# Designed miniproteins, single chains, continued (4): the designs that were tried, part 9

Each design is a single chain, and the fold is of that chain. pLDDT is the mean over its residues in the fold that is shown.

## One batch from the design tools (miniprotein)

Design m12278
Fold by ESMFold2-Fast:
Structure m12278 (fold): chain A 59 residues (1-59)
Amino acid sequence: SALTPLQKALIRAIIEAYPEASDEQLRALLESFGIAVPDSITELSLATLPELEARARAL
């Protein structure tokens, strides 16, 4: 699913605040900010933010 500009800004802020977050921690953090996490991390990593995709793969 396409991410809104607000969701993209929140995701970037979360990743920058928690650079060592694990995949599961990243999901929990995104959900705590009201961002719906898709059923698979692959779908999340296909988000239209290249930086998020790169960081998701590094986790």
Scores: mean pLDDT 56

Design m12279
Fold by ESMFold2-Fast:
Structure m12279 (fold): chain A 55 residues (1-55)
Amino acid sequence: MLKVKLENGEIREIPFEDIVDLRVLKSDGKLEPGTEVEFRLKDEKEPIRGTVLEI
């Protein structure tokens, strides 16, 4: 389960299986708490940005 804080301050818990595209923005590719990510959900039309809280 990926727990992220979105740009609007909302916290979401997302199953990894629902993530289609995941890109790390401020890292060498590691997913860690505090990392900024951009991802898409399988039923979303546009990317979502947030900060990883928990993996």
Scores: mean pLDDT 73

Design m12280
Fold by ESMFold2-Fast:
Structure m12280 (fold): chain A 115 residues (1-115)
Amino acid sequence: SMELLEEIKEVVRETLEQVDRLLAFLRRQPEVPQETIEAVEETRKVLEELLADPEPTLEQIREAIDKTSHTIDLVAAALNQLPAEDQPEAAALLAELARLNGRLSKLLKELEEEL
């Protein structure tokens, strides 16, 4: 439905905002691998492209979910390389991103059931 697509786009917008916060955090960390930052930037592009599409496909939404999950896993794996004082902030950013990605996954399921 159009209403469900609007809700999906709202969650994607919130996800994009959290990805931007994560990128700003990671770019301050000299110990984070460049390939990790590049993977997060790729996730950001996928989310931007989804928001720009007036009628995103189920495949586009699934790709956004999968890319976001990959970003969470990569950054979580790098957490132990961060200064101990910065680890709580990183963990909080990842937890919020996981919450939003979980919500997006549920909305995708609802959209699939309408087809």
Scores: mean pLDDT 87

Design m12281
Fold by ESMFold2-Fast:
Structure m12281 (fold): chain A 86 residues (1-86)
Amino acid sequence: MIDKELYDLFLKALEEVARERGVLTDEQIEKLKAFIEKNRDKVKDLGEFAQLVKEALMKIGGLTKEEADRLLQEASDRVLEELQKK
């Protein structure tokens, strides 16, 4: 199971990036977060978690594979910045 602090930081970053880019509506962001939370216990490592998020971005957000990869990378970069501030 993914660490809760890392999970919470990642979801916050993902939500912020999605809103700033205007690529997802608030309704899509809520559905995305709900889908990820439902499947959180089924992911064993960060790679599986990244794949789950990418699938959610494509399936619920309607993003292309390239757009999903870009959003995931930007959210990951923000998480790394927040961890470095501690």
Scores: mean pLDDT 78

Design m12282
Fold by ESMFold2-Fast:
Structure m12282 (fold): chain A 60 residues (1-60)
Amino acid sequence: KREEIIKKLKEEGLDEKLVTQLLSGYEAAGISKSYEELKAMVLKAEAAIKEQEAEEEAAK
């Protein structure tokens, strides 16, 4: 179930809002993702956000 996937990813230390946003985006696009696929995407998104934040600070 969707709620169980969100709960598991949150327990793994991933951001609940990012997980929910990605799930909502995939659902709107008619795409189904497994737990493993969602976990990989959230980890990648978190890494990208950290890199962008560092670049924005350097650009100021």
Scores: mean pLDDT 73

Design m12283
Fold by ESMFold2-Fast:
Structure m12283 (fold): chain A 95 residues (1-95)
Amino acid sequence: MEEELELESSVDGRSLKVRLIAKDGEIVIKMEAVNKEGHTITSELNLTTGEATAVDLETGETASFREPLLANTSLEEAKKLAEALANSLKTLAAL
């Protein structure tokens, strides 16, 4: 099953995006946010493998980890997680 969900918002003029892509048996959540320093942070969470990466596009700093408990997350659970992440980013951006 192919499905895509995009959640966009802004807080104090800063862009926040969470995108869920389900394609070719993989489920991936991609996030893009501008932090309070004006840096664009991009993150990718693969809910099929449990692998996550984040990149600060201004500094080039990268972080990666693997969370086995997130591996093989269902599409329905992935949608709920994407919505929760979008709401969390809005809350953190407002602080």
Scores: mean pLDDT 76

Design m12284
Fold by ESMFold2-Fast:
Structure m12284 (fold): chain A 60 residues (1-60)
Amino acid sequence: LTPAEQRVLDALEDSPEPLSVRELAERTGLSQGTVSRALKRLLKRGLVRRTADGRYELAP
């Protein structure tokens, strides 16, 4: 994983709720663009999923 991908995963693990791109950027200190690129890679790897309301969480 890249450092950005790891930070996104760590933030999702620490959260009891699914997080938006904006919330992930605020929690990780990364830009929304960096978070979006990291999420795209994590989605392709099956490590995260998008919820019905457009938020992100760890894949089961």
Scores: mean pLDDT 86

Design m12285
Fold by ESMFold2-Fast:
Structure m12285 (fold): chain A 70 residues (1-70)
Amino acid sequence: SETEALRAETVAVLEENLRLAPEELKPRLQRMLETARRLTDRVSLLVALHEAREVLELLKAGRWEELLAG
């Protein structure tokens, strides 16, 4: 299904984030991963995938500390 494909992609992106992430980000990324595995609606999965991709871009750009702001 589309939702299963979106979940699989979101999980894969978050697992890549976890491989690249410093220890300070790992708890947040692990929570995002657990949430993505439980999401049932398409819109929430699309939002989660978008957020996961944004995290990956920040990690690649060396701007990961922006994720801890708030």
Scores: mean pLDDT 82

Design m12286
Fold by ESMFold2-Fast:
Structure m12286 (fold): chain A 91 residues (1-91)
Amino acid sequence: GLKKLSEKEQKVIEAIKSLPEEKVSLGNVAKLAGLSQSTTSKIIREIEEKSGVPAKVVADSYKEEGLPSAEEIEKTKGPLKAILAAASQNY
């Protein structure tokens, strides 16, 4: 099921979302989010572990309402468009 993001998780998601895929790095995300690299690394790892997909894919699917579950994302493993559609349907 979906869970609400914490304020720190939301800042990291917005930073990742604002970057093109080739520029999604720990340093760039930390700088944009205004957090330390260690805090940013932990949040990115938690997002990836809980979702089962890269943090950029999760960021692109986030719409302030929460993150889709790893099981829901895994079932929609196809084009990024399918993952974004699943996230928008309140699964």
Scores: mean pLDDT 65

Design m12287
Fold by ESMFold2-Fast:
Structure m12287 (fold): chain A 80 residues (1-80)
Amino acid sequence: NHFTDQAKKLYEEMKKLYEKLKKNPSKKTLLEMEVLLGMMKIILGVAKVTGELTPEMEELVKEADKLVKEAQEILQKHES
């Protein structure tokens, strides 16, 4: 439960950074999103080892990974 709540919190910050990146594409904003995804993956890994993993956590990390990939595409098009 605590890990799921932390993953939700990080995902909310991820969505805010994604909206910021769509308005003003920057390498710094993309890097911040990639750091948040890394933190979410670490939390997911710890939850797996401790038996605290929930399907909701897996879905949140999957959705965050999609947002980072979309952000990478947006930045690549902007830099082109």
Scores: mean pLDDT 86

Design m12288
Fold by ESMFold2-Fast:
Structure m12288 (fold): chain A 83 residues (1-83)
Amino acid sequence: SKKLLEEARKLIDEAQEILEEAKKLAPNDWKSLLEAGVKLGMAHIALGVAELKPDDKESNELALRLAKEALKAAKETLKKIKE
């Protein structure tokens, strides 16, 4: 399922850009940045594993799910900082 992996990568890339913006705006909010960063790291690891087994639906779905969670965390972190 190339589509699931492509979607996961796009979400991870978006999450990374949002988190980098959050770091620029509030570099001292290390707790919120750390939480989002951990989720982004988990998504990167899951995507790496799924790319080694692109036909494994379970690994691909896990990578997509973790990518979505990382994006949500990055957006929530940025929203908190902009409040």
Scores: mean pLDDT 84

Design m12289
Fold by ESMFold2-Fast:
Structure m12289 (fold): chain A 92 residues (1-92)
Amino acid sequence: AGEAAIRAAKAGGDPLLYESAVGAFKQGRLGQAYATGASIAAHGGVPEAAREAFEWAKRVTGDSNVAKAAQGAYDAAERGGTLPGSGALPAP
């Protein structure tokens, strides 16, 4: 469970945000982990990973607010938008 969110966070290339997603997941906050992963993937220019994370957030959490947050991040990425608080990604 939550591998899609972890993959999305990893694809975004920000190790701090990746660790944040993993931490939320370990604490049982699946919705926050998926939303964070979707935001990272969307800002990293990987809309396919963001969409996958959004679908998992919608299916697993049942929380429409979390699903809406993930959808917003995905839509912003598709439009080339910038997410607030997302820094430049370090090289792997």
Scores: mean pLDDT 54

Design m12290
Fold by ESMFold2-Fast:
Structure m12290 (fold): chain A 81 residues (1-81)
Amino acid sequence: SAREKLEKAKELAKEAGNNTIVRLAEEALKLYENKASKMELDILRGLAGIERGVAKIIGDKKAYEAAELLIEAIDEIIKEL
């Protein structure tokens, strides 16, 4: 489920020591629980995409995987709107 992907993304981001992706995953969880607008989800997706790009450039595989899961979860939530 989207929630399980968000929780996994948060844990991987914690393991990577990437507090930015942890915060984005926590905000996505809050938006999921509070039935956020598509616009708010689109903004979070954009920010997660930037963090994925940064992780790729610096070679942080765990941060990259965390950002990928976060994006997948957000896309799943948007599809259900």
Scores: mean pLDDT 86

Design m12291
Fold by ESMFold2-Fast:
Structure m12291 (fold): chain A 107 residues (1-107)
Amino acid sequence: MKEKEELERLKEEARAAVAKLRAFQEQGELSPEVVELLEKAVKEADEVLKENAAKASEENKDKILKIQALANITIAEMALDLAEGKITEEELKKRAEELLEKIKKLI
């Protein structure tokens, strides 16, 4: 499969999950604060990875883009777990911080 198409699909999937959480929040299932936290995590991950991708060698650019896609999937997965009541807001915050720290260790 083409890596470019896979990356685009993964980004759309992550953003669709955040949009779904907004719908749940409108129904009173999730707090606005949690939705904002998830959106912030996606944005910060994208910014860090985009800047590092611009500075990376050609071989490392593909790795960074794949890491970005995986980060977006992980955020979407955490979002869905929270919506299903599998994790707490406190656990979500910890997982988001751990994800960002792992991304910041890139390069």
Scores: mean pLDDT 67

Design m12292
Fold by ESMFold2-Fast:
Structure m12292 (fold): chain A 97 residues (1-97)
Amino acid sequence: ATRVFGTSGGTLGKPGVVEKFIDWIKEKAPEAAQVEFTFERRDGVATAVEAKALDAEGNELLSVKAEDIAKETGTDVPWMRVDGPDGPMTLKVGVVK
């Protein structure tokens, strides 16, 4: 499995949170090649609000609130510390078998 987070090794909250989200998404959308997270940036913290499963061509397979995935997986939503103004931000994560 390959993950790309800007500069490799970016931290998205507690260890294993992103992996649990990706595993849940792969269970619901096995054809997913990428997951696009939408974050809300507030007070220097970007918190995931939505996750979209995309196929290899970029077509949407699934769109779910991050809080719903967190509830089903028993974990937190992904988050990271960021510089810059408040507002939306997106991050794409590659998912390969």
Scores: mean pLDDT 71

Design m12293
Fold by ESMFold2-Fast:
Structure m12293 (fold): chain A 61 residues (1-61)
Amino acid sequence: SPELDAVRAEIARVEGELRRKFAELAANPDLQDDPAFRTELGELVRRYHELVARQAALEAA
């Protein structure tokens, strides 16, 4: 379905952003103490969980 395809595309995008954030953190561990970095990472993780739940709901429909 177009909705499922859109959710899968968005999951792939967020996974790419998460990989980049974890690579940045690995290169500079001090970023773990940066409130802006922590907020952005937290928002990406929350968005990922929402999209995975949405994908599961659409696949069960």
Scores: mean pLDDT 88

Design m12294
Fold by ESMFold2-Fast:
Structure m12294 (fold): chain A 71 residues (1-71)
Amino acid sequence: TLEEKLKEAKAYLTEVLGFPEEAAIDLLSHATEEELEKISKAKNGREAVEALKDMPDEPPPKNEKVREILS
């Protein structure tokens, strides 16, 4: 599920890449709907984080749903 994949992405960001938990949650909360769809299809946390590499020129509005899942 998306919730499981978001938690895997958070774990990869914090455990492998050394992000603070707050920074990892904030990064994931700014993911676009297209990036969230890619994350939901990722096999592991690494692939989920790779979905975030195409950052839009204009940042999307903060996704409160993602913050709630990761809090």
Scores: mean pLDDT 71

Design m12295
Fold by ESMFold2-Fast:
Structure m12295 (fold): chain A 89 residues (1-89)
Amino acid sequence: SVMKEVEKLIEETYKKLLEILKEWEETQDTEKAAEEIQELIAEFFEELHEILPLDQDLINKTREKLLEIGEKLNEKIFEALSKLEEKKK
């Protein structure tokens, strides 16, 4: 199912983002983290473009899943930033 391939791509990309955020928390190398995030986003959109159907229902479901993942990412980014702020004391 194309929708399952899209959901899997979103979930795998999210998992990779969490690994980058964890390394960022450990190394405090913001420049490296930003670079890796930019590369991951570029790869995500290239793969998504090849998978994305012409079906409007699947496009709408993909948007909803991306919004859900975006909210989870916001929480993880703010958690990582808060921990970095505490370590700079």
Scores: mean pLDDT 71

Design m12296
Fold by ESMFold2-Fast:
Structure m12296 (fold): chain A 66 residues (1-66)
Amino acid sequence: SEDLAAAEEALEELERHVEAGDVEGARASAQKLEAHVARLRDRGDDDSAARLIARARPVAERFRRL
């Protein structure tokens, strides 16, 4: 799925920006990830969406503490 691939790419971008302490880049990547996860859910791909959310959780927690 192109939406799944795009969501995984957005998650990798989010991880890189959080590691770099780039709040602006992390925010943009998080918004992209949320948009792609929403599209996966709209298509009924709840399993892929849940897996991505689980993978993003520790990164999102680090971002919130920046």
Scores: mean pLDDT 84

Design m12297
Fold by ESMFold2-Fast:
Structure m12297 (fold): chain A 80 residues (1-80)
Amino acid sequence: ALEKKLEELKETIRKYSTPEDAEALIKKVEDFLSGRISSQELLDWMQAYVERNGLDNPNARKIAIAVGELLETIRLELAK
């Protein structure tokens, strides 16, 4: 489940962002998964990304939702 959600997130990022932003976003997600940054640091970075792109930007919101879904999936997997 987690691996599939991660791939879905990467596809969403590639579809709805620029190549440069996609690379940075994917790196932040991978930094979180490897334990280099906390979930709060990832969320703070994601909030800054949404604010930079405009709060009414539907593409940025789609990516933020997908990041939230991945974090919830990780929380549920850790509860098993």
Scores: mean pLDDT 77

Design m12298
Fold by ESMFold2-Fast:
Structure m12298 (fold): chain A 79 residues (1-79)
Amino acid sequence: SARYEEAKAVLEEINVPEEYIDELAERIASLDDDRFRQALSLLRLMGPNPDVEKIRRLIDLMEADVPVVDALRALALPS
């Protein structure tokens, strides 16, 4: 899937450990189009070497259709 490869590339770019990439990329690739793009943007805001549990929480929030502004606050990310 093109979405899987794009999610994987972003996770590798921010230095997520290899053992988590398949799980996280597959979950992100399964989001709807708008949520997929939002998830990739939020991952980039986390910067390098993010906490894997924080990424899982990001995905949970996107799957639950939580608005981006609320997700930013819940994840303690800069707006």
Scores: mean pLDDT 84

Design m12299
Fold by ESMFold2-Fast:
Structure m12299 (fold): chain A 79 residues (1-79)
Amino acid sequence: SLAEEIRAEAERMIEISGLEEEERELVREATEALIAGDRRTAAEKLLEVHERRVRRYGDEAEIAEFEAKKPALLEEFVA
């Protein structure tokens, strides 16, 4: 099914992404939410992955920019 293909692609992306275990789980949860038609939950979980990576690898300015843009990014993903 298309859902099985989407899940398989998500797992392939996770394997090559270098994501931490918590981030991998968030991507899996986002994938299931997307398949279920819950775009808001999917967007929230994907933005959490991005936020975790920005906080781990980004500088203070990049963190501040993400925090400022996060609400607009969430609404854009849901629209």
Scores: mean pLDDT 79

Design m12300
Fold by ESMFold2-Fast:
Structure m12300 (fold): chain A 113 residues (1-113)
Amino acid sequence: EEFTKIVKKINDLLIEFENRVIEIAEEADTPLMRKLAEEILKLVKETRKKLLEAMEKKDLEKLKEIVEEFFERVEELIREYEAVADERDREALRRIRELLKETKEKIEKLLEE
């Protein structure tokens, strides 16, 4: 019951993260930010599927691994895109990075239960 509640809260935080990334990309209105958003959304979808599998198995260690892999992969994407970003893209990337940090902090707090 508690484990299922934690996974549901993590899933909700990932959906919130996804929606805010879409908003930031739309505000930037660049092809680069649109492509980054699409890649992040793909990672969110993949991660949410893995979370459901971990929930069915009640595997807390696997849940932690999935979450850590998600944040590492998104951070890697942000770094890759920063290398080719213009001034408009850099502000959007900064906002996405701050959002990622906030989301990670919220999820880590849930996993300390």
Scores: mean pLDDT 87

Design m12301
Fold by ESMFold2-Fast:
Structure m12301 (fold): chain A 86 residues (1-86)
Amino acid sequence: MKEELAKEGVELLEEIKKILKEIVELLKEAGLISEEEAEELIKKLDEVTEEDKKAVEENPSEELVEQLRKALEYYKKKLEELKKKL
């Protein structure tokens, strides 16, 4: 169970990162943020994701995994909203 929770949490964090990178790219292509701002956001996103993955691996919990599942669905919905607007 603990190993399964850690694996699921890490996979969810990678999927969230992928979606957030797509959002940043869409905002850049739409001219809502600069190329420099996009690069800074991607760099910070990579840093935060690596820290979060380590935290999940050290202390996996069902509550944390549930929060990550909800976050993933939230960002998927936001990405689709942006695609419709841009």
Scores: mean pLDDT 84

Design m12302
Fold by ESMFold2-Fast:
Structure m12302 (fold): chain A 73 residues (1-73)
Amino acid sequence: PVPPARELSDAELNRLLQTHRLVGSSVGESTAPDLPPDSTLAALDENGVLTVITTRSTPDGRQITTVSQYAPV
């Protein structure tokens, strides 16, 4: 089971990134109505892998979602 994601502040995300490194990322267009625009959600799994989901609004009224995974260093 994947742990629940929550919205991170910039400070919280920056602190987690101090002990993690990027291992993969993907970008897609999102229409998920339950994600607020311009938000960042993150979850840590049992192996300490950090998954960050960032959603941004586009000029066309669509949302772009970036999913990035970071492994502990």
Scores: mean pLDDT 69

Design m12303
Fold by ESMFold2-Fast:
Structure m12303 (fold): chain A 89 residues (1-89)
Amino acid sequence: MERGLELAEQAAEAAEAGDFARAQELEDEAFALLAPALAAASPEERAAVLRRLLALSRRIAEAVAPAADLPAIEARLAAQEARLDAMAA
């Protein structure tokens, strides 16, 4: 159980660092370890682990969400570049 949670936490950290490929690899490895452990766990222990996994999934989603909305990010960067060009002129 603990090893799987450690890998899930490392996946969130990798996503926050912008390494989405490593985050996916770590998340896949975490689930491979956590699935059988959760099946063997008590309902109370399962609930506690699932709450922690939901919090980590939210961190990953928040880290990935800006990259997923690429057109809006590109529009914002274009606006900032235009502002810098205006100041340089």
Scores: mean pLDDT 70

Design m12304
Fold by ESMFold2-Fast:
Structure m12304 (fold): chain A 110 residues (1-110)
Amino acid sequence: SSQKQQKELEEESHLSRQRDQDIKTNLEKLRQLRAEATALYKKDPSSAEFQKVKNEAQQIDKKIEENLQRMRQRQRSRNPAALEDDRKYAEESEARLQLELSKKLNELLQ
């Protein structure tokens, strides 16, 4: 393999990890905002504070959806081998592995 091909593969790997990290960061923010919105709703559903947090959560949710759609569009333009590599990378993502480990742990505890 050429050193140029190895460098390009490493750069693509870094970009994919950055996209995954951006999605994880936005999901964490969304979870925090939803928890805050739930607490504010229980206190006063007509409050301006509740409406503000609800609107912020909706904006982050929209950004997550837009990022996922852009990722899907980019992946569809690649050859079958590149698509298979992208799928393997997605399956090996930390978030997915943690979900699978949680499932297996729950099965072992049952």
Scores: mean pLDDT 64

Design m12305
Fold by ESMFold2-Fast:
Structure m12305 (fold): chain A 98 residues (1-98)
Amino acid sequence: PSLLELSEEELYRAIRLAIRALDILIKTLKDKKGDSEVIAIVEKARDRWVAIYKSSKPTKEKARETDKVLGELNTELARHNKVDLWEAAYNEALEAER
């Protein structure tokens, strides 16, 4: 299902999970002494999701903004060949919720 079809509770859970996954990715990139440019891209995406999560905007607007951030992040990570590290971080965040 698209992010626009999620309930408010499901959307907030998705945003929290994404923020946690980005925290894992930032740690992984720093531990590997990765490119400072990639770290900055990931930190910017994290800050944008935190801002969306804390905003008083309607749920549908938060969903659209979340989708935009995710699309831009995926594009940048693909450009830097870091999609596999993002997928690994996201899976680690999912397992931590079990």
Scores: mean pLDDT 84

Design m12306
Fold by ESMFold2-Fast:
Structure m12306 (fold): chain A 82 residues (1-82)
Amino acid sequence: MERLRETVLESVLALLEEALASKDPKKSALLRDQALALALLAAGVLLSIGEPEAAAELLREAAERSPDPEVSERLRREAERI
């Protein structure tokens, strides 16, 4: 599960970095939504296989490493619900 967690985290962070670098506000918004959806989907998968601690840790780590403060706040709130 460590490899899956790290791969998802890297993908989420790459999408957020691309969103911040984008000069197109529609593309930026889409990339942020995709990053959030990916993180939440991965956490949902971890919950479905009985790994709530891994799900919460993934969301917390994504929030801590996220360059977007709004995304960080949302990911932190979702982690607290687990």
Scores: mean pLDDT 81

Design m12307
Fold by ESMFold2-Fast:
Structure m12307 (fold): chain A 67 residues (1-67)
Amino acid sequence: SMIEELRKKAEESRKEAEEYIEKGKEIEERAKKEGRIGEGILESAVYYAKALGSVAKAVSYEKEAEK
């Protein structure tokens, strides 16, 4: 079913977003331990932006599954 495939893609994109958020948090934690908090915030921002992109993909797939 096309609906089932779209839901699966949405779930995969949600997982991708969670992975990016976790990576961002790891970078911030490591930077704090190394006394590089500012650099950690900037580096983690890239991953948080990627997470937003993955959430947008998930929402798009979810909306298509409702049609």
Scores: mean pLDDT 85

Design m12308
Fold by ESMFold2-Fast:
Structure m12308 (fold): chain A 89 residues (1-89)
Amino acid sequence: GEIEEAIRLAEEGVRLANEAMRLAEKVKGKGGFGAQSLAGVASITAGVAIMLARKGYGEEALELGRRAVELGRSAIKAAESGVAPAGME
């Protein structure tokens, strides 16, 4: 149901956030900080989603679980692109 799906999405959000943090440790410049910040927000959002799911708020938990995944994906993109080469030669 919605509760099980919300927990699954929240766990995926945490997984993506952890991967983004791992990538951020290897990047320098603006991408590292941006990726770490987004990963932190994704982890907090996932934690709230799990809490709401455990309390029976399936719809709210599902929405936050989806948001955690989106934030985690954005964190990975920030880690990958925030160290883009200087665009002017």
Scores: mean pLDDT 79

Design m12309
Fold by ESMFold2-Fast:
Structure m12309 (fold): chain A 92 residues (1-92)
Amino acid sequence: SMEELERKRAEFEQLKAEFDSLYQKVLDILKAQLENGEKFPKEKIEKMIETLKEQYADFNAELDRLYQEDVDRAIRELKKRIEQLKSFLESL
């Protein structure tokens, strides 16, 4: 139904905002570690930042496609990626 689809789209937008916020938090922590941290070599942190940015761009492209084709799958994949980012954030 259209009402069900609108609810799923609202859930997607909320999850997308959470995902974007978490991505930015992880990126900010890595950048702070690059400037002031001693836990990892700078080259390793730079590679982590580049990998994170590439994965974020690739996933956003996939999400745009999934949102049009299968919004339920888009929601599931967003939830998985949010949990992965939360886990990564806790490891930093």
Scores: mean pLDDT 87

Design m12310
Fold by ESMFold2-Fast:
Order: structure tokens, then C-alpha cells, then sequence
Structure m12310 (fold): chain A 70 residues (1-70)
């Protein structure tokens, strides 16, 4: 079971950094809940973002750690 609170904290941390650039993620709680329903889809998307340089590998590694610790 994925830890929803840790996943929400990860999205909040990501949003704080993106907010400096004017990007809004919207409903962080809703995003975390959707992630628990479709974890592979989100992981694939974030791996693509990391490959494109839009997300740091460290951010992706922390996300994977949250999933593994759950």
C-alpha cells in the first residue's frame, strides 16, 4: 500500500519548486490519490520528465523510495 501522506509530501515539495517558475500542479491531494490508482502510469511519466531534464533523478529516486517504504 502506497503511503498517501508521504506521496502528498513529495507532490507538495515538487509544487513548491515549480511554483517559483509560475507552474501550478492544482489539487495535490487529488494527484496523490490518482497516483495510488495508477502508480505505473505516473512512474512512467516521471521517468520521461527526468529523461527530458524537467525532473531531477534525485526527485524520482525519492518518489520510488516513498513507494517502497509503503
Amino acid sequence: MIDLEKLKEWFEWLEERREENGLRLGDVEGLAREFTKHPQLFLDAFEDLARAGLLRQEDLDRLKEVIEES
Scores: mean pLDDT 70

Design m12311
Fold by ESMFold2-Fast:
Structure m12311 (fold): chain A 72 residues (1-72)
Amino acid sequence: MEKREKLKQETIKYANEIQKLTDDKELIERKIQELAEATREALKIEDPEKALEYVRKKGKELIKEVEEEVKK
């Protein structure tokens, strides 16, 4: 259960960061859905440390994508 709980907490952290970056609810919903999909893929990674790093990398990528979309 440790791996799943840590992935859940990491996902919530990045979802909260994304929600603070913009008032565009559709953009927020789209990016949070992409984050959820990345977390689902991370669950397939047997190494819990690698699974966490995968979610962290995807979360950071999505934050940058939101920042770039807002700057357009």
Scores: mean pLDDT 81

Design m12312
Fold by ESMFold2-Fast:
Structure m12312 (fold): chain A 70 residues (1-70)
Amino acid sequence: SEKLIAEARRLLAEDRRLAAEGRRLPLSPEVRKVAREIAETLREIGKNVDEYLSARKAGDEKKAAEALAK
C-alpha cells in the first residue's frame, strides 16, 4: 500500500542525483514538489492508496486524480 510513496521517494532521490551531476531538468523543483505532495497526501489518506494504484494500473487518470485531490 505504501509502494507508491516508496516510488515517489526513489524518484526524488534520482532527481537529487541528476542535480548533483548538473543534469537536472529546468522544471525539476516543481516536479519534486508535486511528487512530495503526492506522497504526503497518500500517507494521510491511506485508505485511498490502493484505489490510486489500481486506477493508475488501469489507466484511469480521472479516478487517480480524484484520489489525489482528497
Scores: mean pLDDT 65

